# Ledger of designs, part 73: designed miniproteins, single chains, continued (2)

Each design is a single chain, and the fold is of that chain. pLDDT is the mean over its residues in the fold that is shown.

## One batch from the design tools (miniprotein)

Design m6521
Fold by ESMFold2-Fast:
Structure m6521 (fold): chain A 73 residues (1-73)
Amino acid sequence: SHMAERRARLDRIVELAEKEMKRIKEKTSNPKLKKQEFERVRRLALQQARDLGFSPEEIAELEKRLDEIEKKL
């Protein structure tokens, strides 16, 4: 289904962002550097979504899920 395909693509980008979040936590304990590194992850995830032709609704959902990941830093 189109909804399942949409969610799978979004979930893949989110999974990669979660892996990057864990990598950032391994490299630094400094909260400012963690936030700076995660902003780079966010920009790359959003660029990938745009390159894949994600809709504005899909981009908004991705932003919300990235915000939840950032809270785990």
Scores: mean pLDDT 84

Design m6522
Fold by ESMFold2-Fast:
Structure m6522 (fold): chain A 93 residues (1-93)
Amino acid sequence: MSPEQASRVVAGGVLLIGAVVSVELGDIEAALADIEAATELFVEALREAGNEEAAKKVEELGEEMKKAAEEGDVEKVAKLAKEALKLAVEALS
């Protein structure tokens, strides 16, 4: 992946860690904002790489993460965050 793509993946990963912590602390608004921002960063990197299929899958994982966050399901948010990060890293390799 390019240095710019790597930077977006790292930034998105940090935001997803923040989202998990925010859900655990009951700050659902902060969690939703971090999930949205992380999803946008991954989708932009994947689309620039020409991987529209991976971009769509990350968007779907982002919507599932938002639902899990609204339910206060920390374990599910963490699982989906790991899946989104893994998909972005593998698709940009």
Scores: mean pLDDT 85

Design m6523
Fold by ESMFold2-Fast:
Structure m6523 (fold): chain A 87 residues (1-87)
Amino acid sequence: SELERLEKALKGLEQMLADPTTTVEDVLLFLEIEIQEARERGDERMEEFFRRLLALAKEGAAAGLSTAEIIERVREEVEREIRRLRE
């Protein structure tokens, strides 16, 4: 389900945030993999959602945000989508 995929993505983001060796490039690659997996499933809605998160992460990197700040912003959007789907 979309909810299970988003909860798995949230777990991945939490693991990256807990790892001090995580780079911005690791975060971007994580989001690109989520986009590719959504495409392979034919899940256009999840593909669009993760493309939006990738754009948000790239914007944060361009603005000079830390890796942790970028992960937190992406995590907040995933948590918001999970809440929307539960309500």
Scores: mean pLDDT 88

Design m6524
Fold by ESMFold2-Fast:
Structure m6524 (fold): chain A 81 residues (1-81)
Amino acid sequence: SPFEKLLKELQEAVEKGDEEKAMEVIDRLFLYGYIAASAGDIETAKEIFDAIVEAYRKLGREDLARDIELTGKYFIEEAKK
């Protein structure tokens, strides 16, 4: 799956402190998380959004981590309707 490769790229970018690369990967992962939620794949959506939240926290961006927690929860709750 393309998103599994993106999860590995995100881990590597965060470990290197490459914020620019991490942000590029996060943008792609966020799209996959949204698609998964829209398709009713709640487990995959949670895995992706949780990975993005952890990455932002490791980068010192708690503001962005909180935004993704709220946005991801919203998409998941909408998918249940």
Scores: mean pLDDT 84

Design m6525
Fold by ESMFold2-Fast:
Structure m6525 (fold): chain A 66 residues (1-66)
Amino acid sequence: GADAVDAGGAAAASAGDEEAARLASQGGKYLRQGNHELAREKLLEGARVAKDERARAALLEASQAA
């Protein structure tokens, strides 16, 4: 365990976070097309590039729905 430290303010959509959002959007498209495996992969890739822990958690949760 480690203490929490201030790493900055709000998530201002860094390049990684923007890429994660795009991958989440693509995952949603694949879900609508019935490509659940591709949707899950896109959502997981988004989680891997997301720098923000909250964004990563949301993408992991979305991948479970796929």
Scores: mean pLDDT 74

Design m6526
Fold by ESMFold2-Fast:
Structure m6526 (fold): chain A 97 residues (1-97)
Amino acid sequence: MSPEEREKLLLEAEATMHVIAGAVSELAGERAEKKGNLKEAIEHYEKAIEHYREAKRIAEEAIERFGEDKVFKEMIEAAEENIEKLQKKLAELKEKL
């Protein structure tokens, strides 16, 4: 494995960890929302957005450094969809406060 291949794998691992952390925070937000804990739900959804933004940033960095890659492109698209979804959810929840 070349040094460039190792760096690319490390970026993929780091981006993947942020995707997982984002999903975990999103699930925690959904659980809080179902219990009527709107402030707690907002905090969890905001953390999920931060993790998805970091995953997107890392994937974009990887494409810039190593060229276009299907895995990183799919990570960017999924992160953008999740960020948009959660931003709409946050606006809706904040109106209920």
Scores: mean pLDDT 90

Design m6527
Fold by ESMFold2-Fast:
Structure m6527 (fold): chain A 102 residues (1-102)
Amino acid sequence: SSVEQKLQQIDDLIDQYVKSVRNNDIQSALDYGLQILDLIADILRELGNSAATRRVEEIREQTKEEVQQSIAQGDYDKAVAVLDRGIRQSSMLLQFELYELS
């Protein structure tokens, strides 16, 4: 599969994530956020960066745990902040890898 196709899927998922956050649908936001992180890890794995892949997988698991804890506490603002951080950190790793290949 083309890396470009997965990048387009990430863009579509980010749009769905933003809509879920705006609608205060935190469960959908979590589901879309984790899909974004999984696609980033898949791209990094295809590009052969095992260290960045492992780091995104760590971010994914930590993000899932912290978001679920925030939801259980009724702290939806914190849940969104944790999701935004996980997406941002993983996107930065992907952007760095793509820059090194160009």
Scores: mean pLDDT 90

Design m6528
Fold by ESMFold2-Fast:
Structure m6528 (fold): chain A 91 residues (1-91)
Amino acid sequence: MLEKIDPSDDPVLREIYRLLEEGKTIDEIIAELQKRFGITPEEARALLKELGIESDADRKEVLERIQKYIDEGLTLGEAFTRLRLEKEKAK
């Protein structure tokens, strides 16, 4: 369980995952990203949208998907890549 997260997993993506795991709302995630990384609310929303999070209703679904992929042995970065691919297939 104690493993190195890929350095290519943007610190921003790691923070998003942590905040989702803590049950933070989209507005709270955006506020923390702005505070820690200087990302604008617009940029933070665009990033969340890429991950499939457009509303608070999407938040738990995305978190469950990430957890499932990690349980299957994927890294955090691989889990986010998988989410993007699944969103593309769901059209």
Scores: mean pLDDT 74

Design m6529
Fold by ESMFold2-Fast:
Structure m6529 (fold): chain A 63 residues (1-63)
Amino acid sequence: SLEDYLRNIVRVTVRNILQGLPVPLELLSEEDRKLVEIAREAVKETNGDIDKATELTFEKLFG
């Protein structure tokens, strides 16, 4: 489903943040930048729990 597809994109973003991969914010669209910023906050709020950070990010963007 579209929801599963969007959750997968969010999860990949959360995973990349947790792995410390560099994110070039200046090269991202406004929408992608917002995704990264919300995902970073969700990672902090969930103490690095990938599943919880993914759901929290998804809710903040689409809920």
Scores: mean pLDDT 81

Design m6530
Fold by ESMFold2-Fast:
Structure m6530 (fold): chain A 80 residues (1-80)
Amino acid sequence: DKEAAKRAIESLKKGLADFLAELSKELSPEALAELEKTANAILKEFEEKAPSLDAEEVTDLAQEASLKILDAAEAALKKS
């Protein structure tokens, strides 16, 4: 479902931007840049796969992408 994919991509992009802005208060500039690079790689893979999926699969993939970003953020905070 292309419409579900577009909506999920827009939601993840906005969520990621807001999340990184909040983490910029807690992380060093170097750690933030590395996290942003990792998160953008996860988002890019989601953008490539999501348009070919149905609405339920898009939701599952979006949740997986969000959890991967959260895991990366937790790792960055733990190292800081």
Scores: mean pLDDT 82

Design m6531
Fold by ESMFold2-Fast:
Structure m6531 (fold): chain A 81 residues (1-81)
Amino acid sequence: SSLGKAGAYQETLLVETESEEQREELIRALKEHQPSVEVRKVGEREWEIRITGQTKEQVLAAAEVIREHAERVESKGIERL
């Protein structure tokens, strides 16, 4: 189905890390799952991470990696593009 192939899934996460080193480790772990990841600094220890994936499962898996490596995570939810 064309609808099944059209579009992607995206989740935006507000992430707090204890250090810049922890953030680098988190990004390294995320790349292992090969999501499209955009990272933006929001505060001294606070980052906005945008994950884009072809499937919902791919995006959810990447978000779990973030939750395992960050001190605090706030999700704005997953949406279909």
Scores: mean pLDDT 74

Design m6532
Fold by ESMFold2-Fast:
Structure m6532 (fold): chain A 90 residues (1-90)
Amino acid sequence: MKIYVLRVSDDAERAVETAVRLQRETGAQIAVYSRDEAIIKAIAEAVPLLAASPLFLSDFPFPQIAGDFETVLEKLRELYPDAEIVVVDV
């Protein structure tokens, strides 16, 4: 299984476009990371445009902040040990 982790800085629209493209081209699971709740909310509102719902990594562990990006990636690898994880900055 392949998981694409979109590390989103400030552009929710570009993140959604990237997720749609990757889903169309690969059928892979999408995960989203952002430290900005407004970015997460914007992407969540666009979920109906995606072939499958993304994993929102900023909410892991919920409801607490997941920690830094490296900590979130390590937890994702622990949850999905057989997955190929690819990071995409957007």
Scores: mean pLDDT 74

Design m6533
Fold by ESMFold2-Fast:
Structure m6533 (fold): chain A 65 residues (1-65)
Amino acid sequence: GPLASFTVLEDIDAETEDQLTLKKGDVVNVLELLDNNTLKVKNVNTGKEGKINAKKLLQVADLVV
């Protein structure tokens, strides 16, 4: 299973080709911590995998409990 899951509360635009664009209401599964600031995630709604900035995600997403 995933390490954690988050619900996105605000749109997040990809800053690089390796990053996912996320929309408000998307659920993402964290698959891997790549470094201190980069997560590998899967968007559950679209099925796409990619990188996201951990600090950005934490600013605009809630942990699914």
Scores: mean pLDDT 81

Design m6534
Fold by ESMFold2-Fast:
Structure m6534 (fold): chain A 94 residues (1-94)
Amino acid sequence: LPSIAEIVDEVLDETIARLTDERLRARLEASRDSLVAFFGSLSLDALIAHTRRAIEEGRKLIAEETDPERRARLEVSLEFHTRLLEALEARAAA
């Protein structure tokens, strides 16, 4: 079974690959190792709980955001957390 760090890294790789905004791609790539280390340090249950909270908060922030650049960043974050949750839940079910 893949480790939590391997799951996080794969989801980040997929998220980065789908980005068309070069600045957002560069920012996420620069943060990749730190994000993998942080999320990979959590237990599976703790990371699932964190990711569900991040999705809920992200949806609220997007609904209130009027600036296109900030909205684009929030949408990328929401996509990442949504994909991460799916991968973590699949791992928990295995």
Scores: mean pLDDT 85

Design m6535
Fold by ESMFold2-Fast:
Structure m6535 (fold): chain A 117 residues (1-117)
Amino acid sequence: AKDLLEEGIKLEEKASELSKKAAEAAKKGDVKKARELMAETSKVLAKTSDIYDQLAEKVPEKKFEYEMQASFYRMASVVADNLSKSNVSPKKMADGSEKLSNFAKKSSEELRKELEE
């Protein structure tokens, strides 16, 4: 389980960083760059969901919490994919990207606390 926790934290930190960069690109009016970063973010979020599914299988005591988190990351991946394909305003792209960044960052902090237990 420790290796999966470490891998999950790294993927969540990467998703947060990519989403933050997408928000900054959108704020500068570079919607093309923001879309490219959201496409990459979507793939990282999907991989993060897979890690939480594996954690749910290996840690039965936290199965419900990890399955719920896997579902949230699956939804987040779809949101990022939609942002990468949609012709949304720079403000909507920035707002959506920032929410994804904050979600992944908070999740990585919670998973890091579990690693310290």
Scores: mean pLDDT 88

Design m6536
Fold by ESMFold2-Fast:
Structure m6536 (fold): chain A 93 residues (1-93)
Amino acid sequence: MHMEEERIREAEKLVREAAKEEDNKKALELLAKAAELLEEFITEEQRKLAREALEEYLANNELSEEEKELLLKAFLGMATVLAIKKERAKAEE
């Protein structure tokens, strides 16, 4: 778990930096990086949630294929970090 803990800490840092970023594209790129760091922790449930969030966004916005891919990865990164934090909270009782 040691190598995984370092990647989880870095991903959490990226999510916090994204929350402070005023440039929407840069914020999405930070969240997408978090998804790449946590690839092994992404479950089908997080992939489903990210797809549903993207579909809801596309109902009101038109995006290029590159923008869709970036936004999907950003949603995956956020959903995965939140899922890991929830499981850690449960483990600490």
Scores: mean pLDDT 78

Design m6537
Fold by ESMFold2-Fast:
Formats: sequence, C-alpha cells, structure tokens
Structure m6537 (fold): chain A 67 residues (1-67)
Amino acid sequence: SELRRRVFEAVAKVAQSDHGANAAELLAEKAGVDPQTLARWVSGEAPEDPSEETVERIEKAAEELVK
C-alpha cells in the first residue's frame, strides 16, 4: 500500500534524526494518531490503510520534528 509506505517513510525520516527510537511515538503524538495504530500501519498488520488526510498529517508532523 502506498499510504502505508508513506507512513513508513515518515517514521524512517524522523528515526534518522535526533529522535531515533522515539520516532514513531513522537510522530503519532504530533499527528494526533494512536501510537499502536501507527505501529500497525508500519508493520503491515492493520486491517485497513490510513486515509490520505491522516498520512498528510503524519508527513507534516515528520517535517516539523526533523527541523
């Protein structure tokens, strides 16, 4: 899924910054998403893909966190 891939890439971008291992949790908090739901999208275990709007929020949160 492209939407799940975009979530994965956002988490990877933040993980490559000073946030490291806390990347997924910080992204979820900043984007207003449940951390467990975010983790399931990244692992591919979630039954449903995130919405385009949710992915855009996650991508914007990632941009803010890496500045």
Scores: mean pLDDT 79

Design m6538
Fold by ESMFold2-Fast:
Structure m6538 (fold): chain A 71 residues (1-71)
Amino acid sequence: DEELERAKEQIERAKEGALRLHEQGMPARSALQLFEREVEEILSEIEDEEVRREAEKYAKKLLEELRKQLE
């Protein structure tokens, strides 16, 4: 599904952005907050409820990965 793949790509970029900013000195808490805010914006653009639910699950998985990488 093109819409789901687009959403996943955007969520992955949000994670990469948060990690990059953390490497540049952003506190882990702020990087996590930025990622969560970006995810909310991405999910709000999804019209298909099934696609939105799958993207939300993917975002939760990436949030867990991000938390571990920011330790």
Scores: mean pLDDT 85

Design m6539
Fold by ESMFold2-Fast:
Structure m6539 (fold): chain A 84 residues (1-84)
Amino acid sequence: MEKLSPEEFDLEVELALLEIRYAITKLAYQHGEDKEKIIKDLNKLIEEARKLQERAAEMGFSDLVADAQRLIDDLEKLKKELEK
């Protein structure tokens, strides 16, 4: 079993928390939360995910870069759907 560095572990925790916040945002939308608020929350999550991805890339954490990109793609897809 590979032991993560403290830095890699911290970034993986930050990514997991962003994924949880995305899940909460999707549930809020499904339960009738205001579209404008959802778009605002998605924009904030995209910004935070991009910053995390940049930090992961700088540190050479390629798997984490890929996982962050998947989250960004999902966030942008939902945002685009809501902006139509």
Scores: mean pLDDT 84

Design m6540
Fold by ESMFold2-Fast:
Structure m6540 (fold): chain A 94 residues (1-94)
Amino acid sequence: SDIEDEIEGLFLGMALALAAADGDRERAAALAEQINSLSEAGKRAAMAGAAAMISGLVSSGKIEEAERAIEVLGELPGIDPEMVEEMRKEVEEA
């Protein structure tokens, strides 16, 4: 079910961004593997969830955590480099 994958993806993406912000590379890698097993709709929802969490960190003044999240996400296999670059630009403009 695409809607179930989208809901799961959204929460996994948010968890991924938080793990990355904490520098927890093992947890981030495990979450990325779970996301990569989802449908294309679920993967898109996960990237939207990760982006929303990073935007939340930036708006809360947690710039160092947002920068760390971008660094960790950029090192993970299966994460779209273009999406990581767009998130990085948002953090640099803050």
Scores: mean pLDDT 84

Design m6541
Fold by ESMFold2-Fast:
Structure m6541 (fold): chain A 84 residues (1-84)
Amino acid sequence: AMAAEVRERLARADEIAKKYEQLSPAGAGVARGLVALGYVEEGEDQAKFTARLANRMTPEQRKKLEEQGKRVGDAARAALEAAL
């Protein structure tokens, strides 16, 4: 069923986001969004890139990146939940 497939994708996105949350909250947000949309490898690659980028940022820049990543992830989740 479509609903079951969407729930599995959301659960996988949450697992991968949790893994990358320890490296970068911004990276976790990006990974959650991309994985939820079916881009698992791209999501992990972007999370790793975002983590490396964040390490070169000021705390203020890091906070802005985290907020942007969260908004993208939340939007992707909402779009999938609307399809249930």
Scores: mean pLDDT 72

Design m6542
Fold by ESMFold2-Fast:
Structure m6542 (fold): chain A 139 residues (1-139)
Amino acid sequence: SLEEALKLAEKLKSMKPGMLAMLARQALREGDLLTAAASIILLMRDDDEKIREEGVDLLVELAKKDPELAEQILEYFLNDDDPEIQEHAVRAAVRMAPYLDQQKLQKRLQDIADNSDSPSVQQTARRALQQIQQLQQQQ
């Protein structure tokens, strides 16, 4: 669950990003989805944009194995106070779309596009909706 992943993340928060990425990849291979989720959450919160992007890549891999847990983590970051983190989450949503409930995802992105306090987040969400619609035509 997201709650268990957040509790585990608190225990892992002193680990270096490179170690967290290695741990997440190993955990994904072994089916330890809780450890993978906790590590991904820490990577996606990092101050370094490149490390956040590595976290997004791993969140997409988690979505292939546990779409419900990945959706909970995505929603957690879509509700973040930092517009840059919200924008990364919106871009992650596009890459995760094939593995998630697409109707629910589109409704959430439309809500962000209409109601976000950040114009840049609104624009990113509108673009994401267009990309998901194009992807649906290719399935």
Scores: mean pLDDT 88

Design m6543
Fold by ESMFold2-Fast:
Structure m6543 (fold): chain A 66 residues (1-66)
Amino acid sequence: DPEAEEELKKAAEEAERRITDPEVAEYMKRLMKYGKPNGVRLTDEELKAIAELFGLPEPPELLPPV
């Protein structure tokens, strides 16, 4: 849906602005490396969004598929 694409784009722009703050950048890097709190892992969609936020051409490989 084009609305979902626009929301994703807005979230990416918002997070890019926050990533200028080193504290937020550290938090995002920890999410990529360790996953969400309480052992919840990131979804493929979240990994793709993070890759776009950091300007990576490919989603980061954090875990082997289960």
Scores: mean pLDDT 56

Design m6544
Fold by ESMFold2-Fast:
Structure m6544 (fold): chain A 60 residues (1-60)
Amino acid sequence: GPAEKAEIAAAGAAQMAQQLGLDAARGSRANGVLTGSPEEQNTVSADGSSASVSPEGAAA
């Protein structure tokens, strides 16, 4: 129901915020050591692009 949907949305937002925070901290540490994982830095950009494209491209 709507309460469940609201909980899922809130959980998703919280998880996203945590992921961004952890990714920034991890990226900062890895930056000093030279990481070979551009995917970590692209995750934020991909999420932004996905959100922008998804609601427009998938509208029915």
Scores: mean pLDDT 54

Design m6545
Fold by ESMFold2-Fast:
Structure m6545 (fold): chain A 96 residues (1-96)
Amino acid sequence: MDEVLELVQKLALSHTLSKEERLKVMEEGIKLAHDPSLSLEEQQLLLLMVASVALSEKDYELARKALEELIKLASTSDSPDSQAMRTTAQWMLENL
């Protein structure tokens, strides 16, 4: 079951969901991002998408939590993609 793809699609289409469904999808995204069976790229993508949805909802506490977790996760890798993700997350966090 492609849980990552399904959840990514729900986060991308979050504007079509009710407020309660958006909160549930964001919470599921954070939970799935901590699954050690996922790739680092999948974990980072989920946290970035949760942060983006939380920001659009003006849920600054949830956005901050997702961005801080993303920065910690991205800091475990020296890959250019992880460095870019960390920089993006830091910029977003500073502009909350």
Scores: mean pLDDT 82

Design m6546
Fold by ESMFold2-Fast:
Structure m6546 (fold): chain A 89 residues (1-89)
Amino acid sequence: MRLKPNEKLAALVEEVLGKKVESLTGQDLMTTVMEYLQREGLLDPENPYIVHLSGTPLGELFGVDEVDLNDGELIREKLLSNTTVIPAP
């Protein structure tokens, strides 16, 4: 399935990819978000599974100040809440 990001998430995706995308797969979206976290240096230096989102666009989108990368289900739910599912053809 393909996901269409809302305007705030689309802006984050464009920043990471350097181009506009209309939609992407859930795997591509997760990869893009992980690249964003690494580029912005949001991973905790002592525990790389902890992500500091306070004051970031992604934190505003998720409505949380911190996430644990071991909780992949929570991250997926937060991303899906900011996307529209495009039905398969």
Scores: mean pLDDT 78

Design m6547
Fold by ESMFold2-Fast:
Structure m6547 (fold): chain A 80 residues (1-80)
Amino acid sequence: SMMIEKAREFAEKEVEEFLKTTDTLADEEALQKFFNEVVEKVVKEFGVSREEAEKMVKEILVKKAKEAGGDAEKLAKMLE
C-alpha cells in the first residue's frame, strides 16, 4: 500500500532524528514517549491500524539502533 510506504518513510525520518539527539538506552521514558507519539501520528496522518503502526515503528527503532551500534535487544524490551 502507498500509504504504508509513506508511513514507513515518515517513521524512519522521525526515528533517525530522535537517535541523533537521544541516548535511547539512557532514557527509557523519552524512548517510550517518542514511540507513542510517532505511533499516534502514523495512525492519525496515514490511516494505518494502531497494531501495524506499533509494529512498524518498533521494527524501525530496533533496526536503526542496531545500525548505530546500540543494544537492539535491550531497546526492543524497553518498548514492551
Scores: mean pLDDT 77

Design m6548
Fold by ESMFold2-Fast:
Structure m6548 (fold): chain A 69 residues (1-69)
Amino acid sequence: TELAEKIREVAEKAGIKASDEEIEFIAYYLEQNYAGKMDEEQLLTLAMIILQDPERLEKLKKEFTPVKP
């Protein structure tokens, strides 16, 4: 997604280490919960905060996973 690519670019410029899976997860989470409620700059800022907080990222992964029927 375009948001995931922008998150990756900003993280690389800021020296933040993140996997492609972490970037894609955060982009998906933000698009589902904040798209239309925050502008792109705000979404990128929140993504950088989450990437720098490993405990928050792990908590979000546990709470925001698709439930299989």
Scores: mean pLDDT 76

Design m6549
Fold by ESMFold2-Fast:
Structure m6549 (fold): chain A 99 residues (1-99)
Amino acid sequence: GEIDKLEKEIDALLAKLKTLLSQDNPDVDEMLEIVDKIFNLLEKLKELGANKDKILSYIDETISLIMTALKKEEDKQKILQLIGQLLRFIGMKLDIEME
């Protein structure tokens, strides 16, 4: 159904994000665009009443990938943008766990 389609889209975006992070000099602007898309799709999954454990799994994987990007990044502005995205996903995780 619609939930399965959204999960498949998130899986594809996570795979693309992992591929970008495997590069010696990953494009952080492209990673930030993908991360924002994942966040918006997770909001839709939450609204549709998708399985909470599955949503939390996606959040945890995305947080892990953002943390990996932070370890490789030296540009202050890009670090701040990645931290901003990290905080958004942590906030979403807390909202779900408090429900």
Scores: mean pLDDT 89

Design m6550
Fold by ESMFold2-Fast:
Structure m6550 (fold): chain A 87 residues (1-87)
Amino acid sequence: SMAEKEKELEKLIKRAEEIAERAKKLAETSTDPQVKADAQAIADSSEALAEKLKELKEKGNMTDKELVVLDTAVSLLEAALDFVESL
């Protein structure tokens, strides 16, 4: 249902915002220039994705295919951040 899609989209928005906050914190606190750069890139990408997700929520016309692609994008950003945090 559209209500279920909106609920899933809201969860993706929160995940993307949390990734951005974690990545910004890592970029600010790391002393490794490469970790700082990678964390900043993840923060920027996660913020852009959160904005896109909010736009799609406002429009209310999201497709199942779009939801799958966006869920995958959030998951890949989470994995990338977890990897950078492990360095």
Scores: mean pLDDT 88

Design m6551
Fold by ESMFold2-Fast:
Structure m6551 (fold): chain A 75 residues (1-75)
Amino acid sequence: SDSIRQAQQIRDDGLLRVRRLQDDPSRMRIAGGETRSRLSSLGFRSDPDSSRHASLLSRDLWDFTVQLVQQTLQQ
């Protein structure tokens, strides 16, 4: 669906931005948070209950993105 393609694009753009900011942890955290906010606005959430309302593909994409963003925020 269009929302899945948008989520994939937002994820890829977010990952690229985080990679470019790897020398600045504060900016990496901000970029990671922005990516998460954009994905949440499309209905992709880190909430376990959201898995009941999303396709398996959408859930896997969201879980992967959340884990990556969390790793960025925790360093």
Scores: mean pLDDT 58

Design m6552
Fold by ESMFold2-Fast:
Structure m6552 (fold): chain A 79 residues (1-79)
Amino acid sequence: MSEEELERLKESAREVIERAKRAAEEAVKAGVATEEDVRYAEKLEKKFEEAAEKGDGFTIGVIAVAAAVLLSVSRRLLA
């Protein structure tokens, strides 16, 4: 992975994680999800920061997929 590709991946992952965390918080507030989903999003955020510091593009990619799944599930629960 090039340095430029890694930087784009970091930006995309950060955005997805932020959106997933927000969606999980709204789902909990609406009574359709539990605080465990918010804690999961926070754990993904922490793991992302660690992987980003290491330049571990594979781990960042895995975290981004996990965050996208959480975002999709949270949005479905809110619909």
Scores: mean pLDDT 83

Design m6553
Fold by ESMFold2-Fast:
Structure m6553 (fold): chain A 59 residues (1-59)
Amino acid sequence: ANAEQIVEELEGVEEVSDAAAEAIVRLVGPETTRQAAELLAQRGDLKVAEQLRAAAERA
């Protein structure tokens, strides 16, 4: 999956659990997760973006 697909799957999601964010990193890798976080931040989904970024940084 690419970053844009992750953003589409998270449509309407205000936040994710730490487990969900870590699962995304495990499935697509930290770089793709960081790209998804940047796209989410650009559209104003700052909470989800920070959660994904934090999970990617831990990987």
Scores: mean pLDDT 81

Design m6554
Fold by ESMFold2-Fast:
Formats: sequence, structure tokens, C-alpha cells
Structure m6554 (fold): chain A 95 residues (1-95)
Amino acid sequence: MQLSPEEVAERLLEEAEFFIDLAKQGLVSKEDLNLRIEELERRYQALVDRGEITPEQAERFRKLIEELKKLAEQITSPTDEAGLAAAMRERARRE
């Protein structure tokens, strides 16, 4: 799908806002959120390199990423604890 640069940048901002909402609802793990932050930052850098993002969109993106990183730091990952417990249980199964 060919999107205009403005539409690509707005979609990136919408995705960042969506993940903020998911994180606030506890619907994403810390690992998943960190992976999404990295993906969003890569896509943002590509837009910057191509000159396809406005200063206003860039400022909005920086604020959204700061909020996402803050949320990621505040999430005690149940997945890390559950993953560790699952790995220990698998070992305890004695193959």
C-alpha cells in the first residue's frame, strides 16, 4: 500500500498512541513493549533520514516514545516470571 509521507508519519504516531493505551491497560508485556519501541524508533529514523516527517510530528513522536519507555520501566513483566517458572517446570519434568 502506497501511503503519502504525511500518512506514514501519522500512522506511526497512531501506532505509538495505541501501544501507550495497551500498556496502560496491562495488555502488553515489558518485552513486547520494548520490541515495539525499537521498531517504532527504527521507522521514525527512516522518516527523519528521508525528510518525510514534520518538526511537529517529530516532537509528538519523541513525547510518545518517552511515555512508552516510562511505561516499559514501570511494568513488572509477569511474562519474565512466568517464563522462568515455565522453564523450571520443563526441567522438573525430567524429560
Scores: mean pLDDT 73

